# Designs tried in a protein design run: designed miniproteins, single chains, continued (4). Part 48

Each design is a single chain, and the fold is of that chain. pLDDT is the mean over its residues in the fold that is shown.

## One batch from the design tools (miniprotein)

Design m13651
Fold by ESMFold2-Fast:
Structure m13651 (fold): chain A 104 residues (1-104)
Amino acid sequence: SGEEFLAELDKLVRELSGLPYEEQARKILEFLVERVPEVYDELTPEQKKAVEFLLLSAATGVYPIRNEAERNLFTTPELLELARKVAEALGDKLSPQVRAEILA
């Protein structure tokens, strides 16, 4: 379910605490690649926006689990490719603006 997905994501974020940002971002994006396509249609509009925020953060080089006040550049080719895989799997379910930013 969408609630189980978010609980797993929250647990993962907490478990990754203390690791370098690149490792945190990679593991979060790998989790999204494997899990989000199965559950995306069950997510609320607000939860879908959170997923889109994580993808945009990865694509723009901002740390995906950081608040606005603490953004850090961490972009690598591997993180961008993981973000693209999620965007491709979700396809037309992403907002046009988010899709364009990640896949352009």
Scores: mean pLDDT 71

Design m13652
Fold by ESMFold2-Fast:
Structure m13652 (fold): chain A 58 residues (1-58)
Amino acid sequence: STAEQILAEKNASIGLEPDGTLVIYSQQALTEDEQDQIKQELESYGANVTGIEVILEP
């Protein structure tokens, strides 16, 4: 999937919080388009994404 490819490239992992916040833990910055692609793919699986938080991990 496009989201899986982005996450692999950025050495990133994701968590979906109970309030619908998508937390992306990434070693590299994600563009808004990359964030939106991950959100859209999760929503296609039935997730309710209410917000996105990107955490840069060194």
Scores: mean pLDDT 81

Design m13653
Fold by ESMFold2-Fast:
Structure m13653 (fold): chain A 93 residues (1-93)
Amino acid sequence: MEVAVTVEAEPAAAGEVMTVTVTFGGSLLGHRVQILLAFEGQPARTAKEVDSIEAGQTVTLPVRRVAEGATLTAELRDVDTGELLGSASVRLT
């Protein structure tokens, strides 16, 4: 079952580290969750694993920006099953 997810990113130039904040709109208690980040046209890579997420919880990730004007997508996947639990995208400015 998918949960609502919000992704926010601080403005940064290409090659600079930006702060990406992922907010969980629902509880994922009992799940071990992978947060995967993908820039537009790039493969998703695991950025962090988090256990037993509560609704309203936030995770802050330092991410090096690969391109200006790109879209960043966050996917939440169950570590044990690989099932997609939620996703969101943000356009980088």
Scores: mean pLDDT 78

Design m13654
Fold by ESMFold2-Fast:
Structure m13654 (fold): chain A 78 residues (1-78)
Amino acid sequence: SSASLASGYAISGVGHFVEARLAAKRGDVETAEEHLKLAEEDYKKAAALSSPEDSAKLLENGKKAVEEGRKLVEEAKK
C-alpha cells in the first residue's frame, strides 16, 4: 500500500471539506460547491492508492462527507 501518499490525499480531502463548510456558513455557495468537488476527487485518489480494505473505508467516509457538505450547501441556499 502507498500509505504516505494515500494519507496525503485523504488529508487534502478533509481540508477541502472544512473549506466547503466554512464557505457554506458564510453563504458562499459557489466556493462551497467547488471545494466539495475537490474533496471528492481527493478521496477517490486516496482510495485508488490504498489496500482494498482501506479503499472501501475511504470511499465510504468520502461519500458521507460529500453528502453532509451537500446538505450544508442546500441550507445555505435558503
Scores: mean pLDDT 80

Design m13655
Fold by ESMFold2-Fast:
Structure m13655 (fold): chain A 87 residues (1-87)
Amino acid sequence: MLSQEEIILMVETLLQEVEKMIAEGEPDEVVREKAIEGLLNLAKTLESQGQLEEAEKAREVAKRIESLSAEEAKELIREFLKELKEK
């Protein structure tokens, strides 16, 4: 199973990638696609390890991002990261 520290590192890495894409002037659509892909890949990995609750949370965050701007998606990922660190 993925440790809590490994999950945090994966989300933190995704947040850093999203922040870099925004700073480099990537379109909102491209930033959202990257964020959604990263979260769905995390969810798939968590599900394969039997971590169904964490996988569901990652999918919920990905679904919310579909209707957000790049900056809003970044903030939602940051909030998800904070929630993970509180466990």
Scores: mean pLDDT 84

Design m13656
Fold by ESMFold2-Fast:
Structure m13656 (fold): chain A 84 residues (1-84)
Amino acid sequence: MDSEAIQTAVNTLRSIADAAKLAGKDDVAAYLEKAAEQVAKSKSAREAVEVLQEARDWLRKQGDYGSALGLGMVLSGLTGAAAS
């Protein structure tokens, strides 16, 4: 069900945010924590995908391709869950 995929995405986002904090990227960590809250409030995997796509694009604009790649992996999992 969508709720399990959403929980996995939230946990993964928080892990990436924690890694960003350890790397001294406090702005990236704060943004990812906000994205995790929005994903947690999503009613479907499709809605969560839209939030993650916006977060990935923001990370690319910041030049953080590593965190953007991490979000790409989460998006792949959620896109699979959203497919019927």
Scores: mean pLDDT 77

Design m13657
Fold by ESMFold2-Fast:
Structure m13657 (fold): chain A 86 residues (1-86)
Amino acid sequence: MEEELKAKAEAIKKALEAAGNPNAELLAEALLHQALAALAFERGDVEAAIEHAEKAIEALGEAEGDAKKAEELKEEARKAIEEAAA
């Protein structure tokens, strides 16, 4: 499953690169970590879900150039995942 998600993220990265998107790597990384966060949450691994969600938000924040909003969203994501798991 994780290798399959990684392969799909790589294919999307290649497609974005072919389209001339300068953030292809960051966008593909964000997509992969969002998928891994969902998978970890379904498996009951709350800590892994939080870690991957934070990595996805960080990659998106870097692509958008908004580090402050990324840090705020990481805190909100952690709380939301913990509350959903309770």
Scores: mean pLDDT 81

Design m13658
Fold by ESMFold2-Fast:
Structure m13658 (fold): chain A 94 residues (1-94)
Amino acid sequence: MREELIELLEEVAERLEEALSQSLEEQKRTLHEMGVRLTEAARRYEAAGDEEGAAILTAVGAELQILSREEDEEKLKEGIRKLLETIKRLIAEL
């Protein structure tokens, strides 16, 4: 599960990097879709007994959902960059 968790986080990071060059509407859509996906993944990790993976996915998913509600384009871009740094750090520590 650790390798699958890293792959999932790397996919989220890729999607967020792509979103930085997109419109506000597309950024918010990507954040919402990824947030839902990570929330569903967190439930699967919890059901499998992976408490660490579930906690990480829950935290990142929650941040994605919060950012998806941001209406200021520059604040949203700053939030995406900060979350991207957090995800890259999590991957490095796993």
Scores: mean pLDDT 85

Design m13659
Fold by ESMFold2-Fast:
Structure m13659 (fold): chain A 82 residues (1-82)
Amino acid sequence: SSEIEELAEKLLEKLNIEKTEKNFEGAKEIVKLVAEGKGKKEIEEVIKKYELPVTAEEAQKVALELLIDEGVKKLVEAVERV
């Protein structure tokens, strides 16, 4: 989805990782896993698969922060439309 793609791009920017096709695909999978409530082990497997220059702990933290920010934005937009 466009939302996952936008969050994946922001994840790479915050981690200072170059947006290559490989890194972008890995970032999308990490965002999806964190959004689904998956743990560090699943994130670590994605990092190994795509050879991302980041730890599972750091990737999880940044992805979670981005998902919280997006959730807060949606909540504010919902309240403003009432």
Scores: mean pLDDT 84

Design m13660
Fold by ESMFold2-Fast:
Structure m13660 (fold): chain A 80 residues (1-80)
Amino acid sequence: MKYSEEELDAEVDLALIEIQLAVTKLAVRRGAPKEDVIEALENIIKRAKELISRYKDNPEIVQEAKRILEEAEKLLEEVK
């Protein structure tokens, strides 16, 4: 089974922002500077919104990007 190039790009983009979110959660747990955590979360939020817009016709990608967006926004509220 070969993924289409578009499907592979979408999955890679999702994986990258999930990794960024996981790293940011680890940074929070380890007491990283508030300013660095906020910057990382704002970048994740921006990228998740870009994915939702870019892959709007792919409901599975949109659903996962929205999950990441919601989680990053909640964490941002907790850190502020």
Scores: mean pLDDT 82

Design m13661
Fold by ESMFold2-Fast:
Structure m13661 (fold): chain A 110 residues (1-110)
Amino acid sequence: SDEQLIKDLEIEIENLREILKRLKELYKQLLENENDKEKFEKLIKEYTLLLSAWTIISAGAQFQIDLLLKKTKDPKLLKKVEELKKEFEKIKKEIEEIVKKINELIEKLK
C-alpha cells in the first residue's frame, strides 16, 4: 500500500538522519585528533563506510520518493510524501556540507 511505502520511506529518512548525526560527530573527532595519526586513520576508515552507506540509502530514498510522487493519488498522502522529500533534500544538503568540510580537513593534513 502507499501508506506502507511511506512508512518505509520514513525509516530510510531516519537512517539518513543518523548518518548525518554520526558524520557531524566524526568531523568533531577528526578536528580533536588531527595530531594523532593512528586515531585519525581509524576515523577516516569509519568516514569511508559512512559515505558508502549514505550513497546506497540516499539512492534508495530518492527512488522511493520518485515512485510515491508518481503513483500516490490521495492528496493527504501526497502532502506527506512532499514533506518527506523536503526533509530528504535538507538532510542531503547538510551531508554534502559536512562531507565538504571533512574532505577539506583531510586535504589540509596531506
Scores: mean pLDDT 88

Design m13662
Fold by ESMFold2-Fast:
Structure m13662 (fold): chain A 70 residues (1-70)
Amino acid sequence: ASLKQQQAAVVASYGDALLRGELTPEQAKEKTKEALIELGVSESDAERIAEQVAAVKSREEVAALALAIL
């Protein structure tokens, strides 16, 4: 998969885990940020995206964030 597809998959995975109650918002933010930095996203962009993931309230919002990366 392309780097963009991997970044989108990270957002979808941690967003879905947050919605399932498997992660707290703080844990979702930290894990998303770390994973995106490993995939070459700048620290500032990773922080911004991770904050958005931590704030999602629906599957539709997770899908919209993932699509915005692609």
Scores: mean pLDDT 86

Design m13663
Fold by ESMFold2-Fast:
Structure m13663 (fold): chain A 62 residues (1-62)
Amino acid sequence: MAEVERLRELAREYYRKGEELLALAQRDPENAKIYQAEGGAYFEMGKVLEARAKALEAELRA
C-alpha cells in the first residue's frame, strides 16, 4: 500500500513540473518546442504513474 501512495504522490509532482514547463514555453519562444515536449512527457508520466498505482491496488486486492 505504501508503494501505491508514493506512486500517486509522484504523479502529482510530475503534473506540477509539466505545468511549470508549459509556462516556460510561453515565456521563451526560442525553446518553446523543447519545453512543450518535456512538459508533455511529464504529463504522460503522471498518467502512467496513476495507472500503475490503480493496477497495483487491484493486484494487491485480487
Scores: mean pLDDT 81

Design m13664
Fold by ESMFold2-Fast:
Structure m13664 (fold): chain A 75 residues (1-75)
Amino acid sequence: SMTQDLTKLLFRMIAMQTEALLYIRQGDYDRARAVLAEMKADVEAFKKTASPEDQKLLDKVVARLEEVVEEALKE
């Protein structure tokens, strides 16, 4: 279902944020940025068939996850 697909994407986004933060801990900033870029690409692909409400939710989640990764990269 559409709700199950959105839920699965949200869990995948959290997993990708965790992966990016683990790469930052290892000093692999290029791979961390690549994971963030892949996450954004996956979200943009999903948004093409998503409702306007789900698109707004995804935009908020992406912004928050990106903020956490970008803050870690500044260290």
Scores: mean pLDDT 85

Design m13665
Fold by ESMFold2-Fast:
Structure m13665 (fold): chain A 68 residues (1-68)
Amino acid sequence: DPLLEKIKKILKEHGVSEEDINMILSAAKSPSPLSLAYIEAILKKNGVPDEVIEEVLELAEKVQAKYR
């Protein structure tokens, strides 16, 4: 999935751990309405800039729409 690959690349460029990246990718594929809030919390914990968090959340919403 090119959207998941783009998310993974952005997170690696911002120093997010492989464990947290895997959690975020799993949450993005989840149909749960809480998944986006969970992704945002992990990104904030990792000190990812707000502009990058917004980009990742937009990509994650597109992934969720595809897997619903």
Scores: mean pLDDT 81

Design m13666
Fold by ESMFold2-Fast:
Structure m13666 (fold): chain A 100 residues (1-100)
Amino acid sequence: ALERTLAYLERAIATLREILAQETDPDVIAALQAAIATLEAALATVRATGDFAAALAGLEAAIKALMVALSKAETIEEITRLIGEILRLIGDIEDIRLAL
């Protein structure tokens, strides 16, 4: 459970950083940066304490940031990618909840 939860947080951070690198909208940039900071804090907390509640909060912050990005997406390719990443994060949250 712990190793899988850490992997989910690390993957979420990597995904948000990749999306951030291509972003030009200041609201999306701000949302992604805030979510990355929340995920990095959650990763540190989970590594130190095993607190899965911190992991859930981090992944929920990632979903909220991706929803901001989705609201500004103009191409079918961008929309499809963002929906796919949101669904993946929802699956990760459900997997963590089932492991509790």
Scores: mean pLDDT 87

Design m13667
Fold by ESMFold2-Fast:
Structure m13667 (fold): chain A 80 residues (1-80)
Amino acid sequence: SLIDIIKENAEKILNDENAPAEVKALAEAIIKSIEEGKLKDNIDTFLEAIDELLKREDISESIKENLKIIKEALEKIKKE
């Protein structure tokens, strides 16, 4: 499912020793929103945060790939 894809990629970010604290905080917030059934209420906030992180040069391409996968899945959930 799209939720499982988002959770898997957020967990990959949390387990990446090279992920900055801000990226890990976003991944934790996404997982928490899924667990609380609040993901849809926060999609726009998460998409904006991901877009800002993707502009940063200090974030590795592997972490950016995980963020892009989360972004694509969130956009699919947002579309009716």
Scores: mean pLDDT 87

Design m13668
Fold by ESMFold2-Fast:
Structure m13668 (fold): chain A 75 residues (1-75)
Amino acid sequence: SMEEVEKALEEIAKQGPEAFDRVLDKALEYAIEKGEISKENYEKMSDFGKRALGESYLARLMREDPEEALKILKE
């Protein structure tokens, strides 16, 4: 549920910025596997661009498929 997603995000934030960056990396890997993001385009992005894209994708996934988002957050 969205409530469980919010709690998982709070626990990740409590662990520090490296934990959140790991979650964003997993979200982007998932997007590439689903064909929603091109691996070639991803590899050409700056670290800032990758982070912004990861945050945007994770936010969308939490809204559209909170159960799948929760799996990524609990890795």
Scores: mean pLDDT 80

Design m13669
Fold by ESMFold2-Fast:
Structure m13669 (fold): chain A 96 residues (1-96)
Amino acid sequence: SPELEELKRLAEELRALVEAGKLTQEKVDEFTKRINELVTKILSKTPDSKVIEAATLALLAAGMVTNARIYVNNPSVDISEVLNDIDALLEEIDRL
């Protein structure tokens, strides 16, 4: 799925920005918008047999962008939660 490939690319880009200490509020807002658009398209195209996996993907994507936003607003917190959420999303993409 081209939407899953793009979501994977965005998650990998977000990971690189977090690890490099280059994540900004503007970039979190950009990623949140693009990821929400992709997740909506993925859900609309997902067959009933994969609805649970797609719902899990949506939940993981939401958690990832939420924790990225928390981290940008409070950079004293451990980045491990954001990185763990990104890794969980990447693993779920590989199931779809």
Scores: mean pLDDT 83

Design m13670
Fold by ESMFold2-Fast:
Structure m13670 (fold): chain A 72 residues (1-72)
Amino acid sequence: DLSRQLAIRLWQTLLNLPEKKAEELYEKYQIIAQSEIEGVTTPESQEALALFNEIKDELERRLLEYRRELAA
C-alpha cells in the first residue's frame, strides 16, 4: 500500500526512526483508528493513544520548525 509506505517513510524522516520502529508506530496508529470505529476502549488502545499524542506533539513541533526555516 503506497499510502502506508509514505506514512512510514515520513515518520522515519521526522522522528529519525529506523524503518521497523516507524512500522510499529503505524501499527499503533491503526489500533487507535480501529478502536474509534468500533467504539471500544481497551488497555492497548489507551496506551496507543497516549503514545500517539506524544508523537503528534513532536511531529507538530518539527513541522513548525521546518516552516520557520523555509520562511527564513
Scores: mean pLDDT 67

Design m13671
Fold by ESMFold2-Fast:
Structure m13671 (fold): chain A 60 residues (1-60)
Amino acid sequence: SSLEELVQTLVAEFDRALEQGDLKWAETLLRALQSLADLDPRFQPVVDEMRARLEQALAA
C-alpha cells in the first residue's frame, strides 16, 4: 500500500539521519511518522521504537 511504502521510506530516512547525527531532521521525520501512525495504528510500534532511539541520541 502507499502508506506502507511511505512509512518504509521515512524509516530509512530516519535511520540515515541518526547515522549522520542530523537530529533536527530525525525529529522532523519522527513527527511525519507519528502523523501516519495517527491515521493507521499498525505503525505505532515502529514510531515508538524510533522515538526511543531519538530520545537516547538527544540525551547523549
Scores: mean pLDDT 86

Design m13672
Fold by ESMFold2-Fast:
Structure m13672 (fold): chain A 91 residues (1-91)
Amino acid sequence: ELSEEERMEMEFNLARAMVEADPYFKDKEILEKALKVLEEVKKSYKPGMTEEEIIEKLREIGKEEGLSEEEIERLVNHYLAARNFLKGLGF
């Protein structure tokens, strides 16, 4: 079975792929900001962080990077979708 850190890496990599495939993020500047938010949250991850704590960091860093509330919530939804998909696969 994957370690906590390996699962987190996979969750963020899948979320990144979902964001890149989303027509909502067709604007290159917005896309680059969203991807930067994911990378900064991933770098800030510590083993034992809850889903709620990760979502809180996504919102915090998203605001710092100048994303709108709608862009932040869409990014959060991609992260949650990636996490739920991997949980469904037993990862």
Scores: mean pLDDT 84

Design m13673
Fold by ESMFold2-Fast:
Structure m13673 (fold): chain A 74 residues (1-74)
Amino acid sequence: LSEELRKEIEIGVVEIALAVTLTVAENSGVNVEEVRKLVDEALEEAIKLVEEGNFEEAFELVRETARRADELLA
């Protein structure tokens, strides 16, 4: 597996996970704009981390973002 293809797959995983987080917020109808901002900021930073080869950090950021989004929906 090439480094380039690996990073593309990792970015895809990050994008899907964050899209799921946003979709849950949209379906709840609660604090959707706040969750959208959180997801947008996390996506930008996570892509940067993947480009730097830090997928573990990128995915930890995705998990933390999901946790924070869940708190906003409570």
Scores: mean pLDDT 83

Design m13674
Fold by ESMFold2-Fast:
Structure m13674 (fold): chain A 107 residues (1-107)
Amino acid sequence: SKHEELYKKLEELRKKMEENKEDKEIVKKLAIERLKLQIEIAKLIGAPEEYIEFLEEVLKKLEEGEMTVEEAFAELNAFAAERLGLDVPAEASSTEITRAEMERLLA
């Protein structure tokens, strides 16, 4: 399905970030690609407009250098914990958080 294909791409990007964790430029590029993919998934599942706008703001700040990759992930994790009621520890992967967010939004 389209959803399975997108989640697989998201997981592949996460693995590439882990492999290149010491290269800040590569990590930033991969993080931007992941956020763009997360926005596409959110739009496909009919996520709330507020969530999509939040993702787009984080993407813009990251692209413009107003936010680090670490700050972007922290903000995404905080949003998931607060707004979706997920018990999201700091160690949780962005892929796992995104999947949990999507399932909760579809319920």
Scores: mean pLDDT 71

Design m13675
Fold by ESMFold2-Fast:
Structure m13675 (fold): chain A 77 residues (1-77)
Amino acid sequence: TTYTVDDIYDALKGQAELASSIPGGSGSVTREGNTVRAKAKAGSLEVEGTVTLNPDGVLNATMVENGEVLSESLPAS
């Protein structure tokens, strides 16, 4: 299954809306070309994610939690 940038944006938008529904929480999502950025806050937890869809259909994802990089996914060769 090949994901589109629109599919990624829609999924992250849903998560941002859920974060915003939590008391004291907030969420946002933005898109620039093939890159989608999402940010969510709940209490002392702050998570920021960036997902880029490469022309070959491979996803690269980086997540930052409370200012520290937790994970980066590279394409499977």
Scores: mean pLDDT 70

Design m13676
Fold by ESMFold2-Fast:
Structure m13676 (fold): chain A 56 residues (1-56)
Amino acid sequence: SLDEAFRAARELGRKLRENPDKLKEVAPYLQEAGDAMAAGDYDRAVEAFRKALEKL
């Protein structure tokens, strides 16, 4: 859902600020999540954000 996507994005942003060296590693998932958000595919965005979070 949109609300879950925003919560996942917020948590990911917080952890990326704590681990800036991980940005390059999570970049592909951030791109996928951004594309999904732009397309209105919030479930796909949530999955992409969760994959990024697993790298942090």
Scores: mean pLDDT 82

Design m13677
Fold by ESMFold2-Fast:
Structure m13677 (fold): chain A 82 residues (1-82)
Amino acid sequence: PLTQNLLILKRMQELRDEAERLREIGKETGDEELIELSERTLELVDETEYMLNYGSKGMEAMKVLKEAEEILKKAKELLEKK
């Protein structure tokens, strides 16, 4: 049980770091869409952490984390195309 939670925590930290980086770029460039997508990613990572703290199963937390990954992917694609 602990091993799966450790993998989730590692992915959460990776997503948080990347989302914070993209949010800073959005603020510097004035890209409101990039800021919005980055902030939504951070919100979902926080929700995942809340779920783990209140005893949610890792599979349930992973569903929220996957949604965060999809939003972050859109943010990265937006940055790459502009």
Scores: mean pLDDT 80

Design m13678
Fold by ESMFold2-Fast:
Structure m13678 (fold): chain A 69 residues (1-69)
Amino acid sequence: DEIAALTVELLPELSREQARLLAEAFLAGGGHLSVAEVARLTGLDRERASRAAEALQKAAVRVFTRRAR
C-alpha cells in the first residue's frame, strides 16, 4: 500500500503493520480518520496518535496529488 509506505517514511517510529492498519481504516472511512481512531487501532497514546494522523494525512495527499499529475 503506497499510503502505508509513505506514512512510515514520514514517521519512521511507526511499524509497517501499524501504517497498513491506519491506511486501510483511512480509506474505509472515506479519506479521514480521527486521532481517537488512530489511538484505538494502534494502541498509541494521544500525542503519538496525533503525529501518526498527521503523517497519514500527508502521505495520502502525496499519493493523490502524484496520481493527479
Scores: mean pLDDT 76

Design m13679
Fold by ESMFold2-Fast:
Structure m13679 (fold): chain A 77 residues (1-77)
Amino acid sequence: SMTPEEKRQKMYEKLLAEIEKVAANIPDEEIAKLFREVVLAALETQLTGSREELEALSEKYAPKGEEIEAFLAELAR
C-alpha cells in the first residue's frame, strides 16, 4: 500500500510536469513564475486544508487575481 506521503509526492511530481508544459506556452517569464508558485500553493492548500498562505499570495498579485482565481478553480475541479 502507498503511504499518504508517497501519494503526495507522486501527485506533486505529476502536477509539476503539467505546470511545466503549460508554463512553456507563457512568453512572460514573470507570469510563468507566478503561475508555478500559485499552482504549487493551491496544491499545498488542498493537502493541508489551510488557505491562509494562498490568500496572502493572491493579495500580493491582486492585478492578476481574477486570472489566478479562474485557473485555481479549474485546477480544483
Scores: mean pLDDT 66

Design m13680
Fold by ESMFold2-Fast:
Structure m13680 (fold): chain A 87 residues (1-87)
Amino acid sequence: MLTDEEKKVLSDYLALHEGGMTTPVARQKREEARQLLTKLGQQYLKDNNLPLTDKNIDDFVDWVEKQLGITLSDGVKEEVRKAFREA
């Protein structure tokens, strides 16, 4: 379950992403959200004893969308997959 603080980090990122902002604050919020998504995804796979596969990453993304009550863009989904492949 996402905490209110985690939901706020992800929501702040999504609002700034739609604005195309390149300010230091916007860059910091995007980096915070990317790191949080990577950490949550790794924890999700570990807690459920799942291997790192694209299907399990997509299932995690769907879980995040349900927690936030939003749909993630294909770009954000791809950033999450890339971060997992680099970990």
Scores: mean pLDDT 70

Design m13681
Fold by ESMFold2-Fast:
Structure m13681 (fold): chain A 79 residues (1-79)
Amino acid sequence: NVNKAKELGKKYAEISREASRAAQAGDVERARKLIEEGSKIKSEYNNLLNDINSVDSNTANKVNNDYNSMLDSALDEAS
């Protein structure tokens, strides 16, 4: 499901931003938990992206490009 992959990508970008901010604030325990949660979301996202790519590589590329842009923006905001 393309919509599910997009939603997971957004969740990963947001949790990555929160993890970065927690790390900057010195909240090591919160950062660690957010990184662990993010790893699970990223794994699910990658599995869905691979499934989409197996049926429509152009759609998968668009989803992944949008995800990369969201992640870059989220991390820039956290910097």
Scores: mean pLDDT 84

Design m13682
Fold by ESMFold2-Fast:
Structure m13682 (fold): chain A 106 residues (1-106)
Amino acid sequence: SMEKKNKVAIETLESSKKTAENLTKEVEKKGLDTEKVKEYTKKFTELADKAIEYLKDPSKTDEAKKKLEEASKVAGEAAKILAEQDPVMGSGFAVVAGSATFAAIL
């Protein structure tokens, strides 16, 4: 059912928001370039929150998917910036991007 799929998507996004926040803190602790990563993490959180609001209404699933596509791209940009500095941190943000993509295709 769409209700069950949307619930899984919401739970996935809430988890991804926490992962992005924790990764941003680890990037900062390591002394890596944090300015752009913090900017992308903030934008990811704003897009994820908007997607969660849309997912609470089954009639707005298409609007949610568009916000999730945008969120995935933003997390992917953070992953690219970090990949050259710390491949593990870059991989962490790639997982965040993948989680938004997964939520979009449910």
Scores: mean pLDDT 83

Design m13683
Fold by ESMFold2-Fast:
Structure m13683 (fold): chain A 98 residues (1-98)
Amino acid sequence: SEVAKLKAEADAAEQERKKLEQQLYQEVLDKGTDAGLASAQAYRAKKEDPTKAAEYQALSDKKRAEFLNKQREADETIKKKQEEVDRLKAEAAAAEAA
């Protein structure tokens, strides 16, 4: 059945999307942890070693930018994969209705 084949393809694409989403969310969490640690170090440096405060702040700013960039890239990648899943589901539904 063409309908069964299209439904199987849509289900496979959805499983791949879920796996990709889990992987990308972990990568975002890892970058968020790095940014959080860098922020804490910058805060501590302001109080304990003012001579290094600017250096730690620059590192904190860099890690925050990396985190935000990773979030954007993950969102864009997941969105494109979701659009592929939605298209395959629509093709399966159209075939079933015919």
Scores: mean pLDDT 88

Design m13684
Fold by ESMFold2-Fast:
Structure m13684 (fold): chain A 87 residues (1-87)
Amino acid sequence: MKEALKKYALRTVDEGIELAEKAGDQETLKILRETKNLLEKVDLSVEQLEKVIGYLRKAILALKRGDTETARKYAEQALNIVKEAAK
């Protein structure tokens, strides 16, 4: 289960990266790339993975709407959870 959630989180962040690149949203792109790099290296709990996936999904919805400010804020929330787990 945890392994499947981690793979889902990685697929979700990849979708976010593709959307940010297509939108030209360099700030959100930078945050999502950092989130992916840390997700690959850090062991997260199931609860942390679910929260990260939730924020990444919200960022993706904002990117699809062209709401770059909301997308960046949710991407930052996902990154903060991963950084906290990296300690």
Scores: mean pLDDT 87

